# Designed miniproteins, single chains, continued (3), part 71

Each design is a single chain, and the fold is of that chain. pLDDT is the mean over its residues in the fold that is shown.

## One batch from the design tools (miniprotein)

Design m10457
Fold by ESMFold2-Fast:
Structure m10457 (fold): chain A 102 residues (1-102)
Amino acid sequence: MEAVEAARRGDVEKALELAIQYGNEAAKAMESGDGEKAQRLALEMARAFTEVARVDPSLRELFEKAAEYAAQGANAAASGDHEKAVEYMRKFVEYAREALKA
């Protein structure tokens, strides 16, 4: 997972950019009915945010929240609740973009 590897190298900005990209792709996959792809991408986003929080403790609270949205999206996708999964993915992307601006 390239985003996780970026975070482990201390490249927080690259990790967040990739996580946002995964979130946008997950939302598109849900809109097209590809729940398996959406779930995979959501899990990659959650892992990336967990690694960022581990590497940079000052951003921990902010990224733990983003990871929780990604996990909720993945759970909704797994249960077949496509509307809820898309909603959580969009909330995650918005929150992650706000984090990048801070």
Scores: mean pLDDT 72

Design m10458
Fold by ESMFold2-Fast:
Structure m10458 (fold): chain A 76 residues (1-76)
Amino acid sequence: MEEAKRLAEEAIELAEEAIRKAEENGDLVAMLSAGVAHVTAAMGLWLATKGYGEEAKELAERAKEIAEKALEGEAG
């Protein structure tokens, strides 16, 4: 359970970083992707608090994937 919460919290932090970077760069597509990651991570955290540890972990991992792609999107 605590691992799922930790992963969701990490995914939220990563998504927030991605949103800040996208806002700085004016990258609307990256901002939208980071926003989706943030919502997905928040849902994962909510599920973890309700006892759905496996579902929470899956959402947290998905959110991290989306946030990482948003961060990579126009890094050049």
Scores: mean pLDDT 80

Design m10459
Fold by ESMFold2-Fast:
Structure m10459 (fold): chain A 79 residues (1-79)
Amino acid sequence: MTISTETVTAADAAEAAKAIKDFVEKSKPEEISIAVRGADGTVRILSAPAEKAEELIAEAAAWVASQAGPVVVTVVGYN
């Protein structure tokens, strides 16, 4: 079992979505977990199998769009 992780700061939903997509393309995980932390400290955690990655990214991006200010995105991939 291999675990890959990446943490980025995203200014908006598009930047967050791109960071997650780039991670999935590099690490090729079987399962994905995402933790998004807003500027106020609110955390949204999402997980899905790789075949649901587009749905997961869309949900994460929608949540980021609802936040005021930049977010911290941590992506974890499991192989």
Scores: mean pLDDT 82

Design m10460
Fold by ESMFold2-Fast:
Structure m10460 (fold): chain A 57 residues (1-57)
Amino acid sequence: SLQQQLQIAQETLKKLTEALKNGDEKKAQQTKQQGLQQGLSQSDIEDLYKSAKEKAK
């Protein structure tokens, strides 16, 4: 459902932001892969990664 996809996107953004703040590139890559497995598109993951990089500063 759209609500589930939104929740997954929000959780993915939070985890990516935390990983990037900690300099944990391995965790960031694992989080991207988890998002793909949970049904996010590659494009969605790339957008979330960009947002997370902005929030990590």
Scores: mean pLDDT 84

Design m10461
Fold by ESMFold2-Fast:
Structure m10461 (fold): chain A 78 residues (1-78)
Amino acid sequence: VEELEREAEERARELAERTGLPLEVVERSLAVAMSGIANGVSEEEIREKMIELGLPEEALDAVLAAARELVERALRAE
């Protein structure tokens, strides 16, 4: 759990640097996307929540892709 959080923080920093977005917005958006994916929330609802957090539409796909990779890796670490 702690190791996944650390990896998520590192991925959020990389995304923030690449997009020029505030780290806090990217971190919160990534956390919402990861939680939504893990709980079976629809992609449309996850996208809407990330936009409400201040993430621009252009960054949605990158954050969703990162969240999916992180959740998949956590599930495979059984």
Scores: mean pLDDT 79

Design m10462
Fold by ESMFold2-Fast:
Structure m10462 (fold): chain A 101 residues (1-101)
Amino acid sequence: RVEAQEKLFKAIDYVKKAIDEAEKAAQTSPNKEKAMELIKKARRYLNLAYFYLLQGKLDEAIESLENAIKYAKQASDLVGNKTAKDYVKKAEKYLEEARKL
């Protein structure tokens, strides 16, 4: 139980890093408006994941985190930022490790 929660917090941290890098890249991207809308959705789901995780609601935290990763990945791909994409991959890895516990 504690190990699953720890891995979910690591996944959340990597999604936050991915979003931050994608947002920086979006400022000089021709796809800025669409990327920023995806980033906004990713941040909303990330905040929900944090909230559920603090309440011990692991299933709801996982579902919210899956949506945060989905939108962060779409934004990272749209702006073409390699660092953001690498952080998304790390977040996906920790989420899958948490799901196996």
Scores: mean pLDDT 88

Design m10463
Fold by ESMFold2-Fast:
Structure m10463 (fold): chain A 113 residues (1-113)
Amino acid sequence: MEEKLEKLREKLRELGLPEHAIEVFVELARAALKEPVVVYYNDEALKALGLDDEKFNKVKIIVEEITDNKLFLIEDVLGTVPPGHIRIEVGDKSAIVPVSDVEAVKKALEELL
């Protein structure tokens, strides 16, 4: 598990992601390696993670490979998630957290697993 997450960190750093964004994706991937995880995001959350469309498409490919397609990143087209937040779903449990707060993301994932 940790070897895959270290490889993920390395690849995301090579893409030029800020450290807080790297840690958010690493924690989402860590959870997805245990249980399938669905994440609903908005454009404001991507901006808070330092991502444009090109970088985000590369991130999606990397996390898909690392998690064996168990991390699903879905655009919140209905606007049900507050700007700059993500909704994390694991089974029948969900949480909404600001993507700029790595510790809030970690805590939510621990409570959902």
Scores: mean pLDDT 86

Design m10464
Fold by ESMFold2-Fast:
Structure m10464 (fold): chain A 55 residues (1-55)
Amino acid sequence: MSQLLQEAAQIVATKPPEEALAWFKEMLKRAKAAGDSGLALTLESMIEALEKELA
């Protein structure tokens, strides 16, 4: 969580929103495959926030 959160913050700060959204969606897919429900919920929340900004 902590390391992933640091990477997420850096990506949002340095990457275009479209690339940030793609990264979060890929991480969500991996979290779901691993059965990490807590991480999946956090990533879904971040994706929803980014999609609202882009819509």
Scores: mean pLDDT 76

Design m10465
Fold by ESMFold2-Fast:
Structure m10465 (fold): chain A 68 residues (1-68)
Amino acid sequence: MEKAEEALQKLRKMLEEAKKTSDNPLIILTLELAIRRVEELLKQGKDDEAVKVYEQTLKAIESIEKLR
């Protein structure tokens, strides 16, 4: 089982990399919104939902990249 705290750290790392390498503002916005949502879920003790948000965010980014 992936830890929700690890998912949050991965999202933060992805955002930092996206700001350096990506010209697509939708990817940056998607990551920022996902980080905020995961932080809120962790504060509520909803670790399973936080992991689902992380997984959905990865799929959303892949979909955005494939539309090119």
Scores: mean pLDDT 79

Design m10466
Fold by ESMFold2-Fast:
Formats: C-alpha cells, sequence, structure tokens
Structure m10466 (fold): chain A 58 residues (1-58)
C-alpha cells in the first residue's frame, strides 16, 4: 500500500511520513537519492518509477 511504502521511505530517510508525502506532492526532493534507490530496489522497482507511482497516488 501507499502508506506502507511511505513509512519505509520515511524511516530510511530519517523523516516523517507526513513531511515526505508533502514534499513528493510539491515536487521537492530534498532527500538522499541513494537511499531512495535502495528502498526502490528492495521493492523490485527503480527510484524514478517509485517516485512517479507515489506522485500518482498522492
Amino acid sequence: SVEEVLQKLADALGTSVEKLAENIRNGFFDFSMSKLEEVAKALGTTAVELLQWLREKL
């Protein structure tokens, strides 16, 4: 689910789900792309695909 993915990302990035969701909706990527890539790989996707999916669902 979107909530589970956001929680995993928030934990990995050292932020809250609420702040992460707001930043993604607004197109602000003030976080480590390397950590995003690690989470995306663990989910069987790419950072670009994960961000596109999250923006669509948020």
Scores: mean pLDDT 77

Design m10467
Fold by ESMFold2-Fast:
Structure m10467 (fold): chain A 69 residues (1-69)
Amino acid sequence: SREELLRRYDRLFMEYSLEEDPSKQAALEKEMRAIAEELGLTEEFEKRLKQLDIVKKSLAEIKAERAAG
């Protein structure tokens, strides 16, 4: 159902936000994109993913700088 897809989509987004393994991130992204297409949310999905990736990259850079100092 649409409600089940929405619940799964939100769960996958949460899992993606916490995932640090690039291979696992790619698998989660693929699954989320497929659900977004079924829900007609593809444009919103791409915007949210891009913003989240910017945040994740910035956080990784901060963590790397702290580990080096």
Scores: mean pLDDT 82

Design m10468
Fold by ESMFold2-Fast:
Structure m10468 (fold): chain A 75 residues (1-75)
Amino acid sequence: MSLEEARKLGRLMGYAAAYEGVDPETAVRVAETYARDKGLSEEQIEAVVEGAREGYNEALKLPKDEVEKKIAELS
């Protein structure tokens, strides 16, 4: 996958974690573990982690219904 695709995957994971009420440290750890298990490169793993932090922080600013729409959009 491209770095942009990896970042998008991370954003989706960040949004989903915030929607589920997962704490930010656990959300980032889960995203990193998933990317490593998927066999992504270190550069792609970092893109997923950055995306997860961005998606999580964006989701905290939105009502739950809007977060749900963003998850559907990013999927």
Scores: mean pLDDT 82

Design m10469
Fold by ESMFold2-Fast:
Structure m10469 (fold): chain A 82 residues (1-82)
Amino acid sequence: MDPSIAEQNGKILFEQGKYEDAAKMYEGALGMYIQLFGENDPRVAESLENLGQVYLAQGKTEEAEKLFEKAKRIYEEANYLG
């Protein structure tokens, strides 16, 4: 499956309140982006942020914070110029 399709499906499921299914789709996309582009790619950071938002919606604040911290570190290390 294309990682962008998995992210799109995750977003739709998240908007429907299907957080467990959304997390599964975002985790799938995250794994595919890591395999295709490496763990320090900004697309990996974006997938971590999306997964973190799902965990926040589930009340998993500490788990979400760890994902957001990892995403921030990836953006910083990648010298994101956008």
Scores: mean pLDDT 82

Design m10470
Fold by ESMFold2-Fast:
Structure m10470 (fold): chain A 72 residues (1-72)
Amino acid sequence: EENKKKAEERIKVLREISKAPDVDTQLALIDKYLKEGKLSEEEAKLLREIIVDQNDEAGKALVDKYNELKKE
């Protein structure tokens, strides 16, 4: 349940990433947020995988995935 608030904060970060104009910027933001501790290693890995596979859909896919996770 404490990860509930972490999920909400995570979604805010992911929305910033999804608003990026291109995949290169999204990858740079993932690296930055990972370094700042706003994303975990597993989250950064998952986000990179989604971006590499989906590119233009990367931001949407991340938000959609985390919307599923934040369902309580």
Scores: mean pLDDT 67

Design m10471
Fold by ESMFold2-Fast:
Structure m10471 (fold): chain A 91 residues (1-91)
Amino acid sequence: MSVSLARVSPRTVQATFVNEQPLPGKTVLLALLNGELAARATSETPNGTVNVTIELPPGPTRVTAVALLETESGQRFEAAPTASMDVEVAP
């Protein structure tokens, strides 16, 4: 399993989580801008790819992607190492 970030345009970043294992429960992908939640995607299907696209504010921003597995009881576990990148958007 892997989490990655890619700058897909001057003002957008895509966060991607690839789940290559049949895992029970929900896959949750969270995207944070400067530590604040900006986007979320959830999949209940084992295996596959989950992604979110994030629009960047003007100026310097740290983008962080966190992939979690959520059990039926609502307990969350980190599914892959967190990915981070620093980006800057001209005003």
Scores: mean pLDDT 78

Design m10472
Fold by ESMFold2-Fast:
Structure m10472 (fold): chain A 66 residues (1-66)
Amino acid sequence: MLDKVAKIYGLSNEQARQIDQLSTQRARERAQALLDAGRLSEEQAQRYEEYERMREFLLQAEALNS
């Protein structure tokens, strides 16, 4: 999967892996912040984390290709 995304955005596999790690970390931090603020339940925070990870990955990949 990462190899296909890397090719579409003109990234190396290493760059795609680094973006995936960064996006995962940022999504977790944001989900935790919303949970701590009482804005999301634990179940909602888990679903938000997964969705946000994907969105952040795409944004970071596109930014590197620009």
Scores: mean pLDDT 77

Design m10473
Fold by ESMFold2-Fast:
Structure m10473 (fold): chain A 66 residues (1-66)
Amino acid sequence: MEEAERLLVGMLARVSPEVAAEAVAIGREKGMAEGARFVGEKTGDAEGARLVVEGLERQERERKEA
């Protein structure tokens, strides 16, 4: 599992099941970065959400360069 995905899973584990389910639905429809932003907004952890988004963008770039 990539580091950004692991960070996102950690954030989801810290929220209620209802918030986690909503974040997963957003991630599936709009992308994992939007799901991470949603969790950050619900938890007030904007910096954590930003770090996850940055990691996901780096992961996407590296994956496409292979």
Scores: mean pLDDT 71

Design m10474
Fold by ESMFold2-Fast:
Formats: structure tokens, sequence, C-alpha cells
Structure m10474 (fold): chain A 97 residues (1-97)
């Protein structure tokens, strides 16, 4: 939905400002909306790709706070949704170090 995309964009803005708690909350809201509301105007593949992106962004915000276990869990969710998501795979490898 447009609302889920808007929350992801808000999360990206907060992340860029170093406001990681607000970024996390915004990404979590994007995930919640995507999972509970059918996406209008998106293919199932596009909807799945966006959900994986939201989880990867959530992982990045947790990682930036030093919350490595939460970051790992979020990156693993992104890869569960889209196993071909190279950025999430790379980020997961770094978070496990």
Amino acid sequence: SNLAIAYNNLGNLYFSQGKYDEAIASYQKAIEIRQTSPPVGLTPEQARSLLAIYYNNLGNAYFSQGKYDEAIAAYQKALEIDPSYEKARHNLAIAKE
C-alpha cells in the first residue's frame, strides 16, 4: 500500500538523521501495514520485494544502534522473503562478525 511505502520513506529520513529509534518504529509500521493490508496496484512479486526491503532497512537501523541480534533476525527475515536479496545477505554476513 502507499501508506506502507510512506512509512518506509519516513524511516529512511529518520535513519539519515541518525534517529534510529524513530527509524525502527517507522520501518516496523511499514512491515505491519504490508502484512495486514493487501497491496493495491502491486504484483505479488513487487509486494514481496518491498517487504524484504523493509526488513533489510529495519536490520540496518538495529545494526546502527549496536543491536546485532535484532539486526541478524531482520536480515534473516528479508532473505526468507527474498533469497536473492544480495544486500541483505551481505549485511547479514557483516552483522554475524
Scores: mean pLDDT 87

Design m10475
Fold by ESMFold2-Fast:
Order: structure tokens, then sequence, then C-alpha cells
Structure m10475 (fold): chain A 80 residues (1-80)
């Protein structure tokens, strides 16, 4: 349970960082390339957390959902 709780916390923190970054990107008119580069970096960090902590299927599904949500928000931003 402890390692799973740490994985959940780390993933949630990365997700919050992603949301804050997208708000910053919108305010500063960041390029599509810069947005994509940051999201790729963030996705890599989330996946490394999953591998490091040996996350359960439930935590992996949650992480994939978080990644999908960030990518969807970024696409909306890039198309606005």
Amino acid sequence: MEREKEAERAIDELYEQGKKFLEFAKKNNMSKEDIDEFLEYLEKQIREVLETYGASDEIRERAEQRIKELKKEAEKLKNS
C-alpha cells in the first residue's frame, strides 16, 4: 500500500503540474512545439513513476486517463 500511495501522489502532482503548465502556456501564447515537448516530458515522468513503484492496474489506468486528459486539453489550446 505505501508504494502504491506514493505512486498515486506523484502521478497526481505531475497531473497538477501539467494543468498549471497548460494555463501558463495559454497566457503566454506558447508554441505548439513547446506545448508538445513539455507534454512528452510529463508523460515520460508519469510512466517512470509507474515503473519505479510497480503500480497496480488500477493506478496505471488512472495515469493513462490523466495523460489522455492533459493531451485533450493541450489539443484544445493548440486549436484555439
Scores: mean pLDDT 80

Design m10476
Fold by ESMFold2-Fast:
Structure m10476 (fold): chain A 95 residues (1-95)
Amino acid sequence: MEELIKEAEELVREGRERLAAAKSVDEAVAITKETLARLREIAEKGGWHERLEKLIQEFFLYGLHRIERLAREEGLSEEEIQAVVDELSAFLQEL
């Protein structure tokens, strides 16, 4: 379990660095979904440990905030931003 937690923490660190470097909403959405899917794979191997669930939730919130910031910088409307938020929320629920 502890090795899986370390793997998840490294994946979150990499994902956060990639998100910080992202230049578009589409890129940030893709990075967020990819990282969450890989975190799910770790969680399935580890039996959905509380620490993994917390890492997934914390990364989701970080990704969401970064995407919202990029969307505002790109000049997306509040309706377009809400559509992206809804898409990511649906993706998280499907995990």
Scores: mean pLDDT 82

Design m10477
Fold by ESMFold2-Fast:
Structure m10477 (fold): chain A 61 residues (1-61)
Amino acid sequence: MKVLTLRFPLSIDKEKLEEEIEKIPGVQGVSAIEKDDYIEVQVSITGVNEEEVRKKVLSLV
């Protein structure tokens, strides 16, 4: 299992982003955590290409 860590602006809808990421094949879990200047999104993946999942997540914003 691998974990992808991505950073997004505080202006994103983190709840909707989590819902959309969970629909991606090979995603085992997702969490969006509000930090001081950004939202940190951690995506747990298994059996899929890390770069393909990263591209799909980035396309959601």
Scores: mean pLDDT 80

Design m10478
Fold by ESMFold2-Fast:
Structure m10478 (fold): chain A 99 residues (1-99)
Amino acid sequence: SKEIEEKLRRIEEIAEELRASEDPDAQEVGRTLLRAARLLRETVEKVEAGEISQLELDIQLSMVRMMMTVARRGAEDPETQRKAEEAYRLGEEILELLE
């Protein structure tokens, strides 16, 4: 899906912006978001290929939600919080499209 790909790219952009920060806390949030985006991308590819069971899908989506929540809650700086919240919302929108 073009919509899913555009949302994934935006999450990846946010993650790289945070990883490029001089703030170690922002860098950690960025690393967590990048790991979540990679897992979500792999999940999307498996769904599109028809190579994923419902159980595996449920497990992977739960892991993505957990990682995104950890990133959002770990953001202390207002700018980092804003970026983490944007990434979280985009992630939830992708999850809704996959369910």
Scores: mean pLDDT 85

Design m10479
Fold by ESMFold2-Fast:
Structure m10479 (fold): chain A 109 residues (1-109)
Amino acid sequence: DDSQKEIEKYGSQAYYSLLFNTPGRAVEYFEKALNIALDNENTEDVINLLDLFIYNRHLIYSVDWSDDELNQLETLVDKAIAFGEKKESEELITKANALKSIIEQKRKK
């Protein structure tokens, strides 16, 4: 089971989807990567996926999101928060809330 490589592959696809202004695909690939990390109960992989989006927040601000796409991304971040709470991972909770704040800033248009 090469779950780490699948997470990295889908994370990269989410990143390129942000670069190419395809928000629906970015959400789809983020969801695929997140679900693999959550199924494996791997806090580090969830943190790395959150860091990818936080580090690239300038792309999140520049992308033409629909409200439904931002709502989908926020729902996925809320799943990461719930997982962090169950695992008592302060770092994961902090980073998930940081990404949630980035989404909220994008909504202010």
Scores: mean pLDDT 89

Design m10480
Fold by ESMFold2-Fast:
Structure m10480 (fold): chain A 68 residues (1-68)
Amino acid sequence: SAAAREELARYFRELALKAGMSEEEAERVARLVLEGRTDLAGALLAHGGASDEEMKEASEFVRRLESR
């Protein structure tokens, strides 16, 4: 759903900022999620400094939202 996609985009944007990415990079990550490019958004998060644990938590969040 659009609402689930927006929730995921917000989560990824906040994670990007916590990882030390710029506001512009965080917005790009959120946009990719909204476009259905969650795989590419995840790759940018990992490249931007998100930890393995943060990436695991993000993957689990995606899985839970897709189960709605």
Scores: mean pLDDT 81

Design m10481
Fold by ESMFold2-Fast:
Structure m10481 (fold): chain A 70 residues (1-70)
Amino acid sequence: SIDEEMEKLIKELEALARQYAAQGTPESRRKALELEVTVGMAIMYSKVASEEEKKKLNEKLKKLLADAKA
C-alpha cells in the first residue's frame, strides 16, 4: 500500500540519517539534520495529505534516498 511504502522509505531515510550522524564530522552531522527535518516534515504532512499527495511525496522520498546513496 501507499502507507506501507511511505513507512519503508521513512525507515530507510532515518537509518541513513543515523549513519551520517555516526560519522561525527560537522558536514555529516549537517546531512543527518537535513534528512531528519525532511522526514519529520513528510510525517507531519502525511497526516493531512490525500492519497494522490502521499503518492507524490513517496516519489520525492525515493528520489531523496537515491540521490543520498549516489
Scores: mean pLDDT 85

Design m10482
Fold by ESMFold2-Fast:
Structure m10482 (fold): chain A 90 residues (1-90)
Amino acid sequence: SDEEVLARVRALLRELNPKMSDEEIEKRAQAVVDYLKKHAPELLTPEQLDRLLRGLRLWATSDKSLEEIAAETGVPLEHLRLALRALLTS
C-alpha cells in the first residue's frame, strides 16, 4: 500500500538523518514516494522496494560505487540512479 511504502521510506530517512525533524522527514519521505510513483512505479512493489532501500542505505553508508551496489543488490543501475535523484531532490 502507499502507506506501507511511505512508512519504509520514512524509516530509511530517519536512519540516515537521526537529527532531522519529524516534519522534514515526513515532507522528504512524501516527496520521494511521489517522485518514484511518477517515474518508476514498478520500484514500489514489496520485493523491488526492499532491494532499492538496501541499495540506497549502502550508497549512503559505504564507499561503494553505484555499479558495485547494483551488482550486490540486483537492482538495475538505472533504477538506483532514479531513486537517488528522488532522494537528492527531496
Scores: mean pLDDT 81

Design m10483
Fold by ESMFold2-Fast:
Structure m10483 (fold): chain A 93 residues (1-93)
Amino acid sequence: SEEEKIKQAEDFRKQLDQAFSNGDEDKATQLVTQGGKRALDIVKALPSPTIADHEINILLDLSRQSSSHGLSKSSDVSTKYAEEIRELQRRYI
């Protein structure tokens, strides 16, 4: 249901915010990796990866948020997934 999807997104964000505020690099990296893998799966299911700018922007935003909390590994992982999606876009063109 729509309510369940909203709740899952809120729970994910709550866990991520807790990891950021605690400086928990391992937990933040785990959550960002999970998000990045889901984004890649979504993009691979699209009819064209050129419409994946939203997924790229979310991952780049997570990279900036991770960096602002001093979590370089989480930032790097999020950037890597964004770059993988951009590579899919480049190869499609």
Scores: mean pLDDT 83

Design m10484
Fold by ESMFold2-Fast:
Structure m10484 (fold): chain A 87 residues (1-87)
Amino acid sequence: RQRLLQEAERHLDLMVQSSRDGNGTDALGHLNEAGRLLTQAVSDPQAAEQLVKQQSDKVLQGISDFSTSYQVSTQQKQELLEFARRD
């Protein structure tokens, strides 16, 4: 569990970095990998999948406005890690 959460956090960090660099495709890829790891680490995998899908939609919507993507991805990292820590 702890190892999966650490690897998920690493992918969330890479998502934030990719968003800052303007690479929405890499950001989405890292978000999806973090979501896969979080789903394995939590007691409610369906809730985790739903949250990841909602965050993926935010990334796709944010791609059209690169200048805000860094703030959005930082918030997404916080929301996903908080969800995992609560569980």
Scores: mean pLDDT 69

Design m10485
Fold by ESMFold2-Fast:
Structure m10485 (fold): chain A 88 residues (1-88)
Amino acid sequence: MLTREEAIARLQELFDRLNELFPEFKLTIPPDATLAELISAVHQAAAFLRRKGLPVLPPEELPTKDSTWNEIVEYAERLLELAEKALA
């Protein structure tokens, strides 16, 4: 399972890839980010993609306070994969 530090690093990597696709979307995760801050960051990414008219996962699948670090990262990976496929 991912540690908190590994989850933060992986999520930042995914957001950097999203920024490469959409230069207007810039989001930096603090190295001391709380669970709530990571959840907020993922919600912001999902909302951004939805505003662009790209496919996103249903709102019911959004990470919550009960989500694990792995689940938050997996959600972000699935969002990026959907965006990349839609742009191909």
Scores: mean pLDDT 79

Design m10486
Fold by ESMFold2-Fast:
Structure m10486 (fold): chain A 87 residues (1-87)
Amino acid sequence: MEDAELLKEYIRKWVEDPEGALREMAERQGRSYEDLKERIATSEKAKEVYEKLDELVRRLYEKLEERELDPEELKELEDELLEELAK
């Protein structure tokens, strides 16, 4: 379980440093950043899931102070992206 503070940090990093966010995702999977980025670019399914996750994170970023963060929604999209990238 991620604390609200860690979730806010994740959202900020994704929007403000998308390359850094992808590097952390690659590290968690034991992959290189270049491999992860290439897979997102070349897989239509991975790209679609990434775009949905990016849209959600950007929406949450704009309302960080006003909106309760839903970690389950973020985790579901991240898990779907990671599953597609693991194939």
Scores: mean pLDDT 71

Design m10487
Fold by ESMFold2-Fast:
Structure m10487 (fold): chain A 100 residues (1-100)
Amino acid sequence: PPSPLLLELEILVSMVAMYIAIARLAGEISEKMGELMLKLMEEAIELARKLGASEEKIKKLEEARERLKEAIEKGDVEGAIEAGEEFIETGNEIIRELKA
């Protein structure tokens, strides 16, 4: 059965996915929404690290979060969505590996 921390990681990744879907529908990312997404991503990275995700996967999550932050600062909504989708994909790979 999944651990409580693994379920929390799944929830955080799903919340990031929800906000990326909202950004696609709205065609914009508010400052508050961007701040919330970056915080959720940071919390997911820390949980993945605690759960024993590989350093390579952790680095991919950190790089995707940094790209999302830079894209938001530049007003690049499409770049932010792309970075968020990469984060979600890597997060789901980690979750799958931890369930195996």
Scores: mean pLDDT 88

Design m10488
Fold by ESMFold2-Fast:
Structure m10488 (fold): chain A 76 residues (1-76)
Amino acid sequence: SSLSSQASKLDSQISQLEDQWYQAVRDGDVDSARSLMQQMSSLYRQLSSIYSSLGNTSKASSYTSRANSLDTMLKG
């Protein structure tokens, strides 16, 4: 499969995790919310790597920034 195909699959997975995270936050499920944030951070870093390989530096930087924001929140 192409890198673009892999990126599309990761985008879909992140969208599902974001929906689950919003639900966990609404439910007050801190442990699930933290686990979902860790998973999203990992997938954002994978997307950043893929977009960097595709020469899309703007998307790569955006995903790295999102991962860094999640990692900062998780360290508090």
Scores: mean pLDDT 88

Design m10489
Fold by ESMFold2-Fast:
Structure m10489 (fold): chain A 61 residues (1-61)
Amino acid sequence: SSGDALRDYLLSRGFSEEDATIAAEEVDRRLAAGESVDAIAARYSQQLALPKAAIRRALSA
């Protein structure tokens, strides 16, 4: 899932297993609710201080 790809990316950046799992589950819920990949990537880029393009690529893998 897109959340699983984000989880793997966050783990590669040194985030904890717990934080990465919470972010992945939240992303999958937001996608299921109809939120766009661009909106999710923008939100998590600001919250996690990571490049929006990198998050968007992870969500699209």
Scores: mean pLDDT 83

Design m10490
Fold by ESMFold2-Fast:
Order: sequence, then C-alpha cells, then structure tokens
Structure m10490 (fold): chain A 89 residues (1-89)
Amino acid sequence: SAEEQRAEELLDEALERDPEAAYTLIKGVLLNDEELIARGKEGLLAAGFSEEEVELIVEYLKKLLETNPAKLIGRLLRALGRLIDQELA
C-alpha cells in the first residue's frame, strides 16, 4: 500500500539519520519491549521525525513482525550494520 511504501521510505531515512534510534526501535518491536520502543520513538523524534511519521514506522514494524518476520530481522541487521559503520568512522 501507499502507507507501507511511505513507512519503508521513513524507515530507510531513520537508518541513515539515526541508526541507533532505528536499531533500538526495531529491537523493541521484535522483543515486544515497551521501554525499548519508547526509547527508539524518542530518538526518532529528536532526529526530526514527526509523531505521525514515527507512528507509521512503528505500525509498519509491528505488521512486519506478524506478516514477514524475516524482513524485520533484515531491517534489524541493516540498522546494526549502520551502527557499526558509524562507530568505526
């Protein structure tokens, strides 16, 4: 859907802008950890995303957990890769 495409674009932007916040959020959704989800959301808001954009990302990640968990794991690994790149730079 158009909403899913927008959420995917926003997630890609989050991975580039703040890979730590993106990683924390994805990990929180995967583990059903409300504290990690809240921390990841706060990080994305601080990175300049709106509340609406952050909720679109969260809903998309929760949908991926139900419908395509392999893709969710792939996004988690991408976020981890970006974090490692950032620490080495």
Scores: mean pLDDT 86

Design m10491
Fold by ESMFold2-Fast:
Structure m10491 (fold): chain A 100 residues (1-100)
Amino acid sequence: SSSLIEELKETLKKIIELFEEFLKKNPDVPEQVKRQIEEAIEIIKKAIEENKLPSEEELKKIDDALVALYIELQKKKDYEMAKELEELARKFSEIVKQLK
């Protein structure tokens, strides 16, 4: 449905903002985690620009980046950003399940 697609796009935009804020705040993040987050940002930007839904494989890469970020936030004890991430990840997961 068009409303679910719009809600997904808004959620994805917020995920980009959180990813970019995390990378600015944490320039010393492990290179593997940085690459996962940057790849997820590029996937999301392309989906928004081309007005297309990410593929199932691309949605999985976004989910994997969210998990990697959560682990890094736990290590850094950034519980405020971790809570924001949990809320966005939950919303993302719920929307993706409804699109099947």
Scores: mean pLDDT 86

